Designed miniproteins, single chains, continued (4). Designs and how they scored, part 112

Each design is a single chain, and the fold is of that chain. pLDDT is the mean over its residues in the fold that is shown.

## One batch from the design tools (miniprotein)

Design m15885
Fold by ESMFold2-Fast:
Structure m15885 (fold): chain A 82 residues (1-82)
Amino acid sequence: SFADLFSDEEFERLTVRVISRFDEVLAPYDFDEAQRKAILEAIVAGDRNVQGAAIVVYVHREGLREVSDETLAAAVAYLRAT
């Protein structure tokens, strides 16, 4: 699970950052408006797997944590399936 990559403290803090910068976080990826809405609704509803996948994308974008290409690709694919 993507949620298992982060401590509970990191997870809560980074989820808030993802929500505040949501459009910027997903901008490099071709998500349509309906997909972005579904992802944001899942994050706000407390879906820990969707939150974790979005945090993986965020920390990679901001250079805050080293993320493998495989983990990043899996996180983006998971968000696309939401």
Scores: mean pLDDT 84

Design m15886
Fold by ESMFold2-Fast:
Formats: C-alpha cells, sequence, structure tokens
Structure m15886 (fold): chain A 100 residues (1-100)
C-alpha cells in the first residue's frame, strides 16, 4: 500500500539521519575524547533519532527499533570510523530495499 511505502521511506530517511549524526559525533569528538566516550555519544544520538521517530510514527516503531539496535550493537562492539558507520547505514538501507 502507499501508506506502507511511505512509512518504509520515512524509516530509511531516519536511519540515514541517525548514521549521519553518529558520523558527526565521531568526526567531532574522535580526536578529543576516549574511544569509549565517543562510542557512548554516538549511541546516544542514534537512540535519540530512533525515539523521536517512534514517537512520531508508532506504526513503524518495530522497524526503526531493529535498525537502532543493529547500529548500537555495532558501535558497542568497537569504535567505528565515519566510513564504517556509513557502511552500516547503507547495509540497513539495503535490507529495507530487499523487503520491497
Amino acid sequence: SSRQQQLQQLVDDATRRASQEAVRVIEKYGPLLSSEEVRRRAIEVVRRVGAEFAARYPEAEPQMRARVERMEESLEASLYTAEELRKIGDEIQEEIEKKK
């Protein structure tokens, strides 16, 4: 349905935004803070974007939660470079496209 397609596009856009904001945190604070603190801040922005999205689009909350959880798990496993975070965002986007 057109509504389902619109919700998928909104999840895609929010996922891309979360990745971009996490990249900004790593680029800004990477040279200044410990890897642990940078990771924590990156996870916080990903969670915030996900929470803001879920509050606005409750119907798509489970999809957005799954994307946020993947990003959090990846960030907790190691400190990622900006390029690695962009790749994670792209991989999540590819999974969304495969379900169409």
Scores: mean pLDDT 77

Design m15887
Fold by ESMFold2-Fast:
Structure m15887 (fold): chain A 96 residues (1-96)
Amino acid sequence: EEEERFKKSFIEYLKTLIEEAKTASRDEVINLLDIGSALSLIGAVTAKMGGLDELAEFFEKVAEKIDELRQKLRAGEMTVEDVIKSLEEIIKELEK
């Protein structure tokens, strides 16, 4: 229940990131993904320190997915629109 509160707050953050990405440049989206991945890793480390292993696992999985999207966008393997669609799918998986 307390872990669900943190997960819900993070999902709302991801929804805000998607809205921002719709009007951002490619380079700005790369920066947003880079920061998002880093913040997710900090969340994972902090959750683990607090004994919230399931929440730590949640943040680790999100960090990996965001970093993969950043790498693919930087390499030109994905467009900003593809990244937005992938972020929307990540949110759907997290809300189940």
Scores: mean pLDDT 84

Design m15888
Fold by ESMFold2-Fast:
Structure m15888 (fold): chain A 81 residues (1-81)
Amino acid sequence: MKPEELEGLTEEEKKAVREMYDNIDDPEKVREAFAKLSEEAREKVIEALQKIANDPSASFEERLKARRLLAILGVKLPRLK
């Protein structure tokens, strides 16, 4: 599934997701694109990225990109205690 094709997102939200993936090598631009999203859209994007990052059916490249975006957005995985 292409990131811009995530279900439940509006065309404007999908455009922001595309902008994040297109600028994955520029953390500042990724954060700017994410900041354009509503709070609800941000939660949906984070959930989708977490699902991709932990999906064994997703390609290694897709999981790596999802993890990189989550790290840029400051989403911390629970500490291994």
Scores: mean pLDDT 72

Design m15889
Fold by ESMFold2-Fast:
Structure m15889 (fold): chain A 68 residues (1-68)
Amino acid sequence: MPPSPEQVLLGHMQLYLDSIKSETDEEEKRQLLDHAKDMVDYMTKKYNLSEEDKKRLQELLKEMEKIV
């Protein structure tokens, strides 16, 4: 079966988190965080995400914000 929009989004969010962790430039970290936030906002509006999926996305965003 194809992955759900939630699974695709969670995968992309994990890649953003890993990218932010490996990045040394503070400006690039902020840009990655902004892209991640925009993606979550867009996908939340476009798809009917479950409350559990929304919580997990917010958890990943908080981890990104903690690093930036």
Scores: mean pLDDT 77

Design m15890
Fold by ESMFold2-Fast:
Structure m15890 (fold): chain A 75 residues (1-75)
Amino acid sequence: MLDMSALSPAAAEELRRILARIQQEAAYLYYVQKASEEEVVQAAIARLREEAARSTDPALKAALEELIRRLEAEL
């Protein structure tokens, strides 16, 4: 499991904000656009990569990269 206790409170809040947005986008793609589960996972990976590239916090970047690895393993 992803251990969020390793993150600072600010990084943990940022990660929660990113995950909430990804969940909202995933719900839209799956329920409104009727996208496949694979397409939804690929969209989530793309968003996580963008957020990781923009992050200046090494711990947050590492957490985002870990989530990318886990999602890629589910493809």
Scores: mean pLDDT 79

Design m15891
Fold by ESMFold2-Fast:
Structure m15891 (fold): chain A 57 residues (1-57)
Amino acid sequence: MTPVERVEVIPGVFSDEEMAALAAEYAAALRAAGFRDVRVETRRVGDSLEVTVRASV
């Protein structure tokens, strides 16, 4: 399988709960689209949220 990595930066201040919810939504959407080994990481970078998605097709 070909690994896929994508990084997205979302402006704004997010709580830990909001970050966890976003990560879960990304993972669910990718699994629904047929991706496997889905991993979503979230990190605060200043006043923005960085979302790193890793998956296999």
Scores: mean pLDDT 79

Design m15892
Fold by ESMFold2-Fast:
Structure m15892 (fold): chain A 103 residues (1-103)
Amino acid sequence: MTAKVTVGVNSKNVKETMDKVKDLIRQARDADPALKVVVSVLADSDPKTVELAKKLSEQISKVATVSHISTASGSKSEKSLGTSGDTAQLRLAGLTETLRARR
């Protein structure tokens, strides 16, 4: 099984974000030790934030697979459906389909 985690990074919360990502990876592995964890990192268009996102992805890659580092410009992201609004919509659609498939 593969678990996908999307992480947003800004220059003020890099350490907090890293701690939360490590905790999420630990929880995912605790639920299923054979689980592969794939992390997507989203950074604001600020070059300083992109640099911090790269450093964060290096530390994450030691414990999980980093699939993608993308930059979201303002409220729009065309590189992936990783924008919070788009991701939330996809999760809701997936939950509805799963509920129908089970019953």
Scores: mean pLDDT 55

Design m15893
Fold by ESMFold2-Fast:
Structure m15893 (fold): chain A 108 residues (1-108)
Amino acid sequence: MKKELVEKLLKLLREQGLESIAEFVRLLEKTGILDEELVETLIEAVEAAKQGPDNAEAVEKLKKSLKKIYAFLSDPERLRRLLEEAGIEVSDEEIEEATERLRALAEK
């Protein structure tokens, strides 16, 4: 993962007051989901959103990024690792329910 791109994304999110989203992005970095293309797409989406609230390009980029994240986290082992990095203890049943929901979101 290109650390400089991740740090740029985190800075942009914090400058917009999106600290909780910045924390989530940091967790995604630790799980290995954030490839260079995904980080660049998220940076472009944030920059496009700054130019106007109804920017259709920003909305489409965000939807594509979210579908990729949902698809990645629909794997029970990856979701468990993300939650462990966040300090959240979950049962196997909760992981199964969450991954089923994430799969449904990734296919929409």
Scores: mean pLDDT 71

Design m15894
Fold by ESMFold2-Fast:
Structure m15894 (fold): chain A 85 residues (1-85)
Amino acid sequence: GDLERAEELLRKAKEALEAGDGETAARLALEALELVERAKPSLEVGVLLGLAYIAYGVGKLINDYEWAARQIIRLAEEAIRIAKE
């Protein structure tokens, strides 16, 4: 389902970040969070997705995608936790 796909994307995002590919990591983590919102929409998950879009935009603006990826991965992990409750 969408939650299992989100967990797979988040795992791949973490692997990309460990490999030093912050841009790919940020994109994959953002896609994971979008899937969580689609699978189990809630106000809490919606707020986390909004914050993830802001982090991605800031990372692009300051050319620090590794920072953006770290923020978005944390937000996606929290969204998955909420979706499983």
Scores: mean pLDDT 89

Design m15895
Fold by ESMFold2-Fast:
Structure m15895 (fold): chain A 76 residues (1-76)
Amino acid sequence: AQELLDEALRELLKLGKYFSEEQVEKARELFGKVREGEDLLKALEEFLRYAYETASEELKPKLKKLLEKVEEAKKL
């Protein structure tokens, strides 16, 4: 389960390349707190929400799908 979680975070970081340095810093802060494990879903939800609003229409469905993937990893 943790392996899938780490991969999901890596995919989010790749998407962060399209964001400004400020947005990347925000992601870094959220992911830093993820080390505790319990706040991961909340942090990811907030970040994906922010990314969803700033992203183009084409990118939005990909961000949504990524969120669902993280939730599935949590169940495992």
Scores: mean pLDDT 64

Design m15896
Fold by ESMFold2-Fast:
Structure m15896 (fold): chain A 99 residues (1-99)
Amino acid sequence: TVYTESKARAEVVKKNLGITNFQVVDDITTATLSSDDEVVVNGDNLEAIQAALDKGVKKIYVISATDKKATVESLGGKFVEEVDIEGGDEKIQIFEKAD
């Protein structure tokens, strides 16, 4: 399951990556997540990114207009790939937990 705090962010990931198995939660930092789960977060929400990494989720989709690779890697993430959002000024950067 792919968890997000924002239905609008879920729609962006659906359109650009074809992912459809979303569940909306109020707060990623307090959500019960496992290593089989994935999350979509805004690149400015560092607490949600850190919580997802600490919970050991399979993938984190970080949406931002600015490059977040170095920031997320400093929090324990490993960069996998990025996708430019069609028609927008933002990108989706995909991370896994670093071993």
Scores: mean pLDDT 79

Design m15897
Fold by ESMFold2-Fast:
Structure m15897 (fold): chain A 55 residues (1-55)
Amino acid sequence: MSLDELLAEAAARLEEALAAGDWAGVRQTFDDLQARLEAEFGLDPNAGGGMRLPP
């Protein structure tokens, strides 16, 4: 998946969760985005800060 596509998918999910007031969905979207960025692109905004939980 391209970075742009991944971000667009995450943004769509985040927008729906925010519109619904679903904070658990917001947190899940961020966690999934972090895991995908790290796994596919080696990108971690926290530089290894351990934001993601193991499965």
Scores: mean pLDDT 70

Design m15898
Fold by ESMFold2-Fast:
Structure m15898 (fold): chain A 57 residues (1-57)
Amino acid sequence: TGEELARTYMERTHKSLEEVKALAKGKSVEEIRNKIFPRANDLLSDEELQQIADWFN
């Protein structure tokens, strides 16, 4: 689920839930990828990023 993916992101980046919500809220999958996961070796698919976006919205 988007919640589980967001929790995984929090664990890996040492960010709070509030920080992750602020970064993801109201953003498209492409904006989330560019803003939150800009690394070439990020392992999250567009489907997983959409699940994170949907969980916050």
Scores: mean pLDDT 61

Design m15899
Fold by ESMFold2-Fast:
Structure m15899 (fold): chain A 59 residues (1-59)
Amino acid sequence: SVLEELEKLGLSREQAEKIIELAEKKGVRNLTVGEIVKATGISRSLAAKALKILLDHYL
């Protein structure tokens, strides 16, 4: 469901999977918008929306 919610933001499957992997490796509470941007190349606004989805799901 997290993967599908990230894809609904306009992220590719590869970008969504990378974000989920980062959250799993670092812990979602330690994951920053800047790290998502660095790993995927998406905009800061889109990365912030992705982080909210992760926090809602893993919190």
Scores: mean pLDDT 83

Design m15900
Fold by ESMFold2-Fast:
Structure m15900 (fold): chain A 93 residues (1-93)
Amino acid sequence: MDLEAAARDVVSQIRDPEVARIVEELLRRSIETSSIAPAIAAGFLVTAEIRGLSPEDLRELARRAVEILETTQGTGNVTRALSEAISRILRRQ
């Protein structure tokens, strides 16, 4: 399967161009490292977009997702940390 085509499809779900760029970078990292964790982070950002997060909150979540991927090991730990970050941002709404 063409992983670049799959990344383009996911990026098309994001309306904010800055977040779309970060999602594309996360998917590219997933391809390069053969790791699912960056793809999971991209999925959380797509979900936040669908949930109607503001562009500012979505950009904050995207920055936090990148930090979590750099500092956290294991898919379960990444998923938990991302869920916590989303909950914290939603509390500001």
Scores: mean pLDDT 75

Design m15901
Fold by ESMFold2-Fast:
Structure m15901 (fold): chain A 88 residues (1-88)
Amino acid sequence: TVATMTRPVLDTDEGPVYATAPVTVAVGETATFTFALSPAQARAVEALLRENPDVVILGGNLTVGRVVGWEVDVEAGRVTLTVQAVPL
């Protein structure tokens, strides 16, 4: 069964931020998503991921993404998440 994550959403204190590009991924597979944020938002996301790495994000088509890897460039305002697609 194939599930599609078209535009994953990262929920932030300043509202939802969509990934820069849509990706199609099968259930159980991983995909890498990049989010463009302010440096302050990127720092907050880095702190959240360090405190609770068991983070999920919402995708399209009745799927959620479990974050299985991450990299944050605070100064550039860039968050890169490796996400595994799971059914809702």
Scores: mean pLDDT 67

Design m15902
Fold by ESMFold2-Fast:
Structure m15902 (fold): chain A 62 residues (1-62)
Amino acid sequence: SPEDVLSEEQKEALRDFAERVKSGEIPSDQVGQAFLDLLKELKVPHEHQDAAAEYFRSLLES
């Protein structure tokens, strides 16, 4: 599962980010760039970025 390679801190930040996207706090045209900026802040390795994106999409579909 994508969650298995992410730290608890990274998962918490991604859950918070998903709620901000769902609430409309982050404009849809800014979501992609804000997501990439968040991954950099969380120090997500390049090899785990696909897992982070899959986890994030799962959160948006919940």
Scores: mean pLDDT 82

Design m15903
Fold by ESMFold2-Fast:
Structure m15903 (fold): chain A 96 residues (1-96)
Amino acid sequence: SEKEKLKEKIKELAIEYLDSLSEEEQRELAKAMAEMAAANPESISPELKKKLEEAVTGSREEIKEAFVEYIDELTKNATVEQLKEALAEMEKGLAE
């Protein structure tokens, strides 16, 4: 339950960040995520890579869905300590 709560909080902060961005900024973020995924082929599934690439030219809803799935994949095998560290860094970034 601790791990599930941390993942949910990370997703909430990520969605809040995404929703604070303009459509153009969201597309730039989607492009950056697609480029990162392409550079690290072992980090996520081929299906998710394709979804991220398609999201670059998609709707806001498609960008949000791809973003959430990307976070889910990145946190899938993370430890509680790694998730706590990620959450702390995200909270610091949002405060600055």
Scores: mean pLDDT 77

Design m15904
Fold by ESMFold2-Fast:
Structure m15904 (fold): chain A 96 residues (1-96)
Amino acid sequence: MKEVIDADIKLGLVRIQLAVTKLALERHKDKLTPEQVAEIERLISEAEREIDRADKLIQEYKKTGDENLLKQANEEIDRATEIVREAGRKLDEALA
């Protein structure tokens, strides 16, 4: 199975999406309420934690070959992707 290559690619993609969301927040921070900023920053922090966990699981999989670690890494990547999308939605709604 070549699933580890797919996981590495997906992890890279979610990191790019997170970076774009962080830049958008910083550029528009003056237009948001403190509560909106705090909620979006909370989601960004949650996504960063899931990304870090996924990276660690992929590195452990590369050492052990344990398919359960790769499965867990993909689940963490999926969660990070949803959290980044939620942060983006909240930012878009706040700027509308």
Scores: mean pLDDT 87

Design m15905
Fold by ESMFold2-Fast:
Structure m15905 (fold): chain A 78 residues (1-78)
Amino acid sequence: SDTVKKLVQGLLSEDEDVRIKAVEALSKEQDEAVLEETLQALSQVPELHPETKQLLAVAASETGNEQLTQLALKLLEK
């Protein structure tokens, strides 16, 4: 979906502000299908910026969102 594409592109952005906004958008996302598709897309990325992994871990800790926690753990395995 367009939302998933925007989230993935934002998280992979070279622009720190864009990455932060993408993490915030993901943390507020209530659609489980969007979260699942974003998780699957990110799990296929061979390398993710360490800064993006850190931001996702912080967002998961701050929001208590189980989907974000699963995403952060999955990314930290790589």
Scores: mean pLDDT 72

Design m15906
Fold by ESMFold2-Fast:
Structure m15906 (fold): chain A 92 residues (1-92)
Amino acid sequence: SEIEKWLEIIKEAAIKIAEALGMDKKVIEEELKLFEEKKEEVIEEAEKDPELREQLKKLAKIAEEGLKAFEEKGLEEALKVMKELAEKIRKE
């Protein structure tokens, strides 16, 4: 599922950023559990709502580019890239 792939990318980016910010491992694990519990519900809602699908697709694109920037240059560059891409998407 495309929606499932988008959610996985968003999750991966969120984990990397949270770890880089020094967030407690237990807090990250608790948030991941909540994400997994709500994942199926979000997928079902997005399949019925084209606007939600568009928003998830945009968020996944931001997350994917942020994750790439994080791997290459670290947290500061990742946050900058995500901010710039979010601003471009808002203008469209």
Scores: mean pLDDT 82

Design m15907
Fold by ESMFold2-Fast:
Structure m15907 (fold): chain A 99 residues (1-99)
Amino acid sequence: SKVEELLERIRELIKRMLKILNESPGVSPREQAIYGFRLAAIYSEIYLGVKRRDVEELEQALRYLRGVVDEASKKLSPEQREELERILREIERLVEELK
């Protein structure tokens, strides 16, 4: 279904965020693990929000995702920061389509 295709696209975008964080010398291995858990939890909240048609849960998940991006961006190069922000905006767009 279109919903399943959009959720898969969001999952792949979150994986790309994690890859950027894992490849960043400014992010320690411990921080990489913590960001990995946080991003997995955020995807689960997006998935559940879509399945439950819970707009508040989706908006909360996006606020948590923005928090991860803002926090991690302090430890990233300008180019990595721009790429994370680009991926975040694409996830926000896809979540709006799923509302």
Scores: mean pLDDT 89

Design m15908
Fold by ESMFold2-Fast:
Structure m15908 (fold): chain A 72 residues (1-72)
Amino acid sequence: SLEEELRRRIRERQAKVDALFEKEVNEYLDSLGVHDPEIREEVLAKVREMPIVTVQQLKDLVAELLARKEAE
């Protein structure tokens, strides 16, 4: 019973963290002036696939996608 309750709370916490993280990433992109929905969707998709642990990794990802858009 205690294990089942713990598993339930872990799932609930994960869902909340995902929603808050998505909101924070979108707000960060807004602060950089990135309003392109295509770039935003790609950033969110990549962040979900690979755990981005630092703000620097997020900055590097955004810079890479912006450079790609400038080229093509």
Scores: mean pLDDT 69

Design m15909
Fold by ESMFold2-Fast:
Structure m15909 (fold): chain A 82 residues (1-82)
Amino acid sequence: MVKVEEVRPRRARPGQGVTITGSGFTPDTKVFVGDVEAPFVTQLSPTEVAARVPEDAPLGERDVRLEKDGQWSEPVKLEVVE
């Protein structure tokens, strides 16, 4: 089961790198900011994933969700800024 606990930083620009902490991460874990899939995702450990905020992510408070094997995590909030 994939679980997301935190995204850091909590405020980021499109194209900026963020670190997602949680559990159940594998190399096949996908990251979504709002409805936009992050094109660059790297698993650092079973509890950490590095991702870039998509260049076309809409501004404002957005849900960050992870998907693995058809299972979706509960969201955490990220503020996408200009």
Scores: mean pLDDT 81

Design m15910
Fold by ESMFold2-Fast:
Structure m15910 (fold): chain A 98 residues (1-98)
Amino acid sequence: EEEKKLKEIKEKAKELLKELGKAFYDAGVTGEEGMKKAREKAEELAKVLKENEKLSDLGEKFKEQVERALELFKKSGAEGLVLLGEAIKEVEEYMEKL
């Protein structure tokens, strides 16, 4: 049962991570509009991760890192993208170990 729930969360997280990456890439073109979409997808991912007690802390940390990345993106697009990439990689690496 727990294995099935973790698999479902993994699949939802992977889809949301892909959408978040696309939205953040679009932020380089559309600016504020893409940043709003990235924030929305990050919130959805954090919510999905919080569905499992073991992943709740990861979801909170990810949300905080994405908010920092979005703030940095306004000052330096390159630094913001690097921070978001690191946040995405951390979630992906954690999910691969489950």
Scores: mean pLDDT 74

Design m15911
Fold by ESMFold2-Fast:
Parts: C-alpha cells; sequence; structure tokens
Structure m15911 (fold): chain A 82 residues (1-82)
C-alpha cells in the first residue's frame, strides 16, 4: 500500500521522462530496457496505458513488463519506485 507500492494508474497518470537511452521514469517508477529511452515519450505512455489497462496488479521492483511499442514489444524491468 502507501509506503512501498505503486499502483498502475499512478504510472500512466504521470508524465514519461527520458532519463537516458535505456531508462525512463513514469509516475515515480524507473523502467530500464534496452533502447526504451530512444522512443517518444507519447509512445511509451501509450504502451504503459495498454499494459496497465489490462492488469490492475501492483508494480514491484525487479518486475518485468512487456511494452507494445510501435517497432515491436520491448521488455523493461522496474528498477526503482519512489
Amino acid sequence: SKPKETLPIDVINGEVRILDRNTVEAGGVELVGEGIGTHAPTDIRQALGRRFASSDKPLKVGEKLVLDLPDGPLTVTVASIK
């Protein structure tokens, strides 16, 4: 819950920020995946919206997500949660 959990809706309601080539932040969650930071923030946000609209499970550090990006699926890992 509140001290250590991130809800999927908090991720998709946050702005996507590119931190580096392989790291982005959305709603206080850092996601790491090869080349994810080379995608447009809007494409990443849409992919996150699709992923979390089909799942209401809380995110945890170390969890892997598959994001449907325009050039194909990309696996990302949850690196940190605020």
Scores: mean pLDDT 75

Design m15912
Fold by ESMFold2-Fast:
Structure m15912 (fold): chain A 76 residues (1-76)
Amino acid sequence: SLAKQRVALYLAQHAGEVLSQAEIAEATGVSRSTVSAALRELIARGDLVRTPRGVKTPELPEEVIEEARRRAKELA
């Protein structure tokens, strides 16, 4: 899903930050149910960690973050 890609790219751009589902939905324009589904898939793959205050993407190389930023602009 293109919407799930938007969520994944947003999370990659914010690697190391704790984000809530509501924050992700507002920032990406994606529905809360689709955000929830995307987060569940990313957690299952080990690409995302659930915390008491939200979700967190592990540290990523700068080139990966820059690529995610570029791709997110193309999907805007």
Scores: mean pLDDT 81

Design m15913
Fold by ESMFold2-Fast:
Structure m15913 (fold): chain A 93 residues (1-93)
Amino acid sequence: SATKEAMRELVIAESGITLIYMKLYLMEKNNIPLSPEEVEKLRKRLEELMKEMEEAAKKVIELDPSLKPLVEKMLEVARKTYERTLELLEKLS
């Protein structure tokens, strides 16, 4: 169904943000710096993933409005992870 496809897109984008966060968290813990080129590449990828997540969330809500509270909570959590990830990028630059 279209709703299942939109939910899959949402989960994939969320997973992408989480994986970048985990990678950067481990790099910071081990004092491994990032090059300016890697920082810029990851910043752009994070922005793309957040946008993909917001677009997928909108599709889910349009297809099944009953999922709005769940999807909005997922977006709120993802935005907090995104912000923490940007802070880690700043520390590693």
Scores: mean pLDDT 89

Design m15914
Fold by ESMFold2-Fast:
Structure m15914 (fold): chain A 73 residues (1-73)
Amino acid sequence: MEIEQKASRDARLLREAGKEEELKQVILHYGKAISYYRLAEQYADDEEKKKEYEEKAQEHLDKAEEITKKALA
């Protein structure tokens, strides 16, 4: 699933569940993940920098998924 589509789905589920604080955190982390993935694409010719930005994006993606999973459990 595309990251933007997953972010939209998770945000909708959190809104429907009334998890306003978790929703704010999840939106922030997905936003940062998307921004870092875009930076990684800009450094496509620099494998080391691309990997660094991809790792930062993945950290934020993992945090968003963890918050969503705990909030909806």
Scores: mean pLDDT 83

Design m15915
Fold by ESMFold2-Fast:
Structure m15915 (fold): chain A 101 residues (1-101)
Amino acid sequence: NDVQLGNQYLQQGNYDLAIQYYDRALSQDPDNYQAWLNRGQALLQQGNYDQALQDLRRSVDLRGQATPQMLRNMSDALRGQGRTRLADAVDRVADILSRLD
C-alpha cells in the first residue's frame, strides 16, 4: 500500500520518498485523510511550512479536529526527543488549523 510505504520512509527520515508515495496514494484517493496528514508531516520535517499547512488544512477539511490533535501528539513526541524548536513550530501549525475550522 502506498500510504504504508510512505509511512515506512517517513519513519526512516527519507522525506522525499515518503512524499512520492503519498503523492501516489492521493492520486488514487484524494479523500485519503492519512495521506494528506502524513505528507504534511513530512513537509514539516523538511521545513516546508507553507506546503505543509496546505496539506494539513486539506486533512482538517476531511477529518476536522483529528488533524490538529495528531499534530499535538507529534509535538509531544518531538519534545520528548529534545527537538523543541520543531515541536514549537508544529504546535503553531496545529493552532492555526484549529482556528481555521
Scores: mean pLDDT 80

Design m15916
Fold by ESMFold2-Fast:
Structure m15916 (fold): chain A 100 residues (1-100)
Amino acid sequence: MRPSLEEVRLALNKLLGVDPDTLSGATGVKARDHIIAPDGNLLTPASWDFINSNRTPVDRITGEPVPANPTDEQQTDIAVAWFEEKYGLSVEEIRELAAK
């Protein structure tokens, strides 16, 4: 079963050493509520909208448009792929990290 979007956000925050309940001083949004961008960076919904407001993002491999506002499933898939590529973490290890 895929991890939930909440689990991948918590795991990412834990891996990066960020308290998931800490409010971003710049945005006022909790770290656990950030959008996971295709490059693995954490963005608030407002920051994601701002970045993508003046362009259509395009997948560099397929040339197809990618959504400016990724769905929870798309964010989860991006996070899982990023964890596997950069850290070699399995879905089970992501869940363990989220629970810490």
Scores: mean pLDDT 58

Design m15917
Fold by ESMFold2-Fast:
Structure m15917 (fold): chain A 87 residues (1-87)
Amino acid sequence: AAEAVGAAVREAARAAGVPEELADAAGEAVAVALAAQAGELSDEEAAERAEALEPKLRELEALLAADPELRARFEELVREVVAAARA
């Protein structure tokens, strides 16, 4: 379930125009967060994976800060994916 949502976030990010490596990082970050909430990852594993993703997530944030239209499209698509996963 967490991996499937992460994959959907990755596809949504790519559809929004985010570069592939940053879209992969965004999808993995969501998958890690959801897996930790579901008890599928230990807190230690989740923290370590999140720490490894920080450089790419910082790069993504800089990209989104430079392009407000890309940010709006990215946030809308990711919100839809996460909302669908909770329904």
Scores: mean pLDDT 80

Design m15918
Fold by ESMFold2-Fast:
Structure m15918 (fold): chain A 120 residues (1-120)
Amino acid sequence: SAEDEMKERIKALIEDVKDMIKELEKLLEQLKANPSDQELQQEALNRTLEIMNLLASQLESLSKYAKSLGLDEVAEKLEKLAQELKETLEQIKKAPTALEALELAIETLKKVLKELEELS
């Protein structure tokens, strides 16, 4: 069914988000171990922005797909998550440190993960 296909796609996205969280948590540990490494800070910030932009795009694409299947409530939830992620991206860009940017990104990804698990 359309609902079963959407659940499988959401489960795949859940696994992607779990991997994104693990990658950012590893980068956060590296930043804490090397607090004066400006190159590492810039690389970690760039990777955080790449991950967050990729997830926002994936959520928007999945929302459009859900809408095409007539799953309007699922589509609206995914679109809202994409919008919240984009708003957090603007906060991440303005963060005083790479450490604070990654902590905000990880907490945001964990919230997205919880919301996706409720849809699975």
Scores: mean pLDDT 90

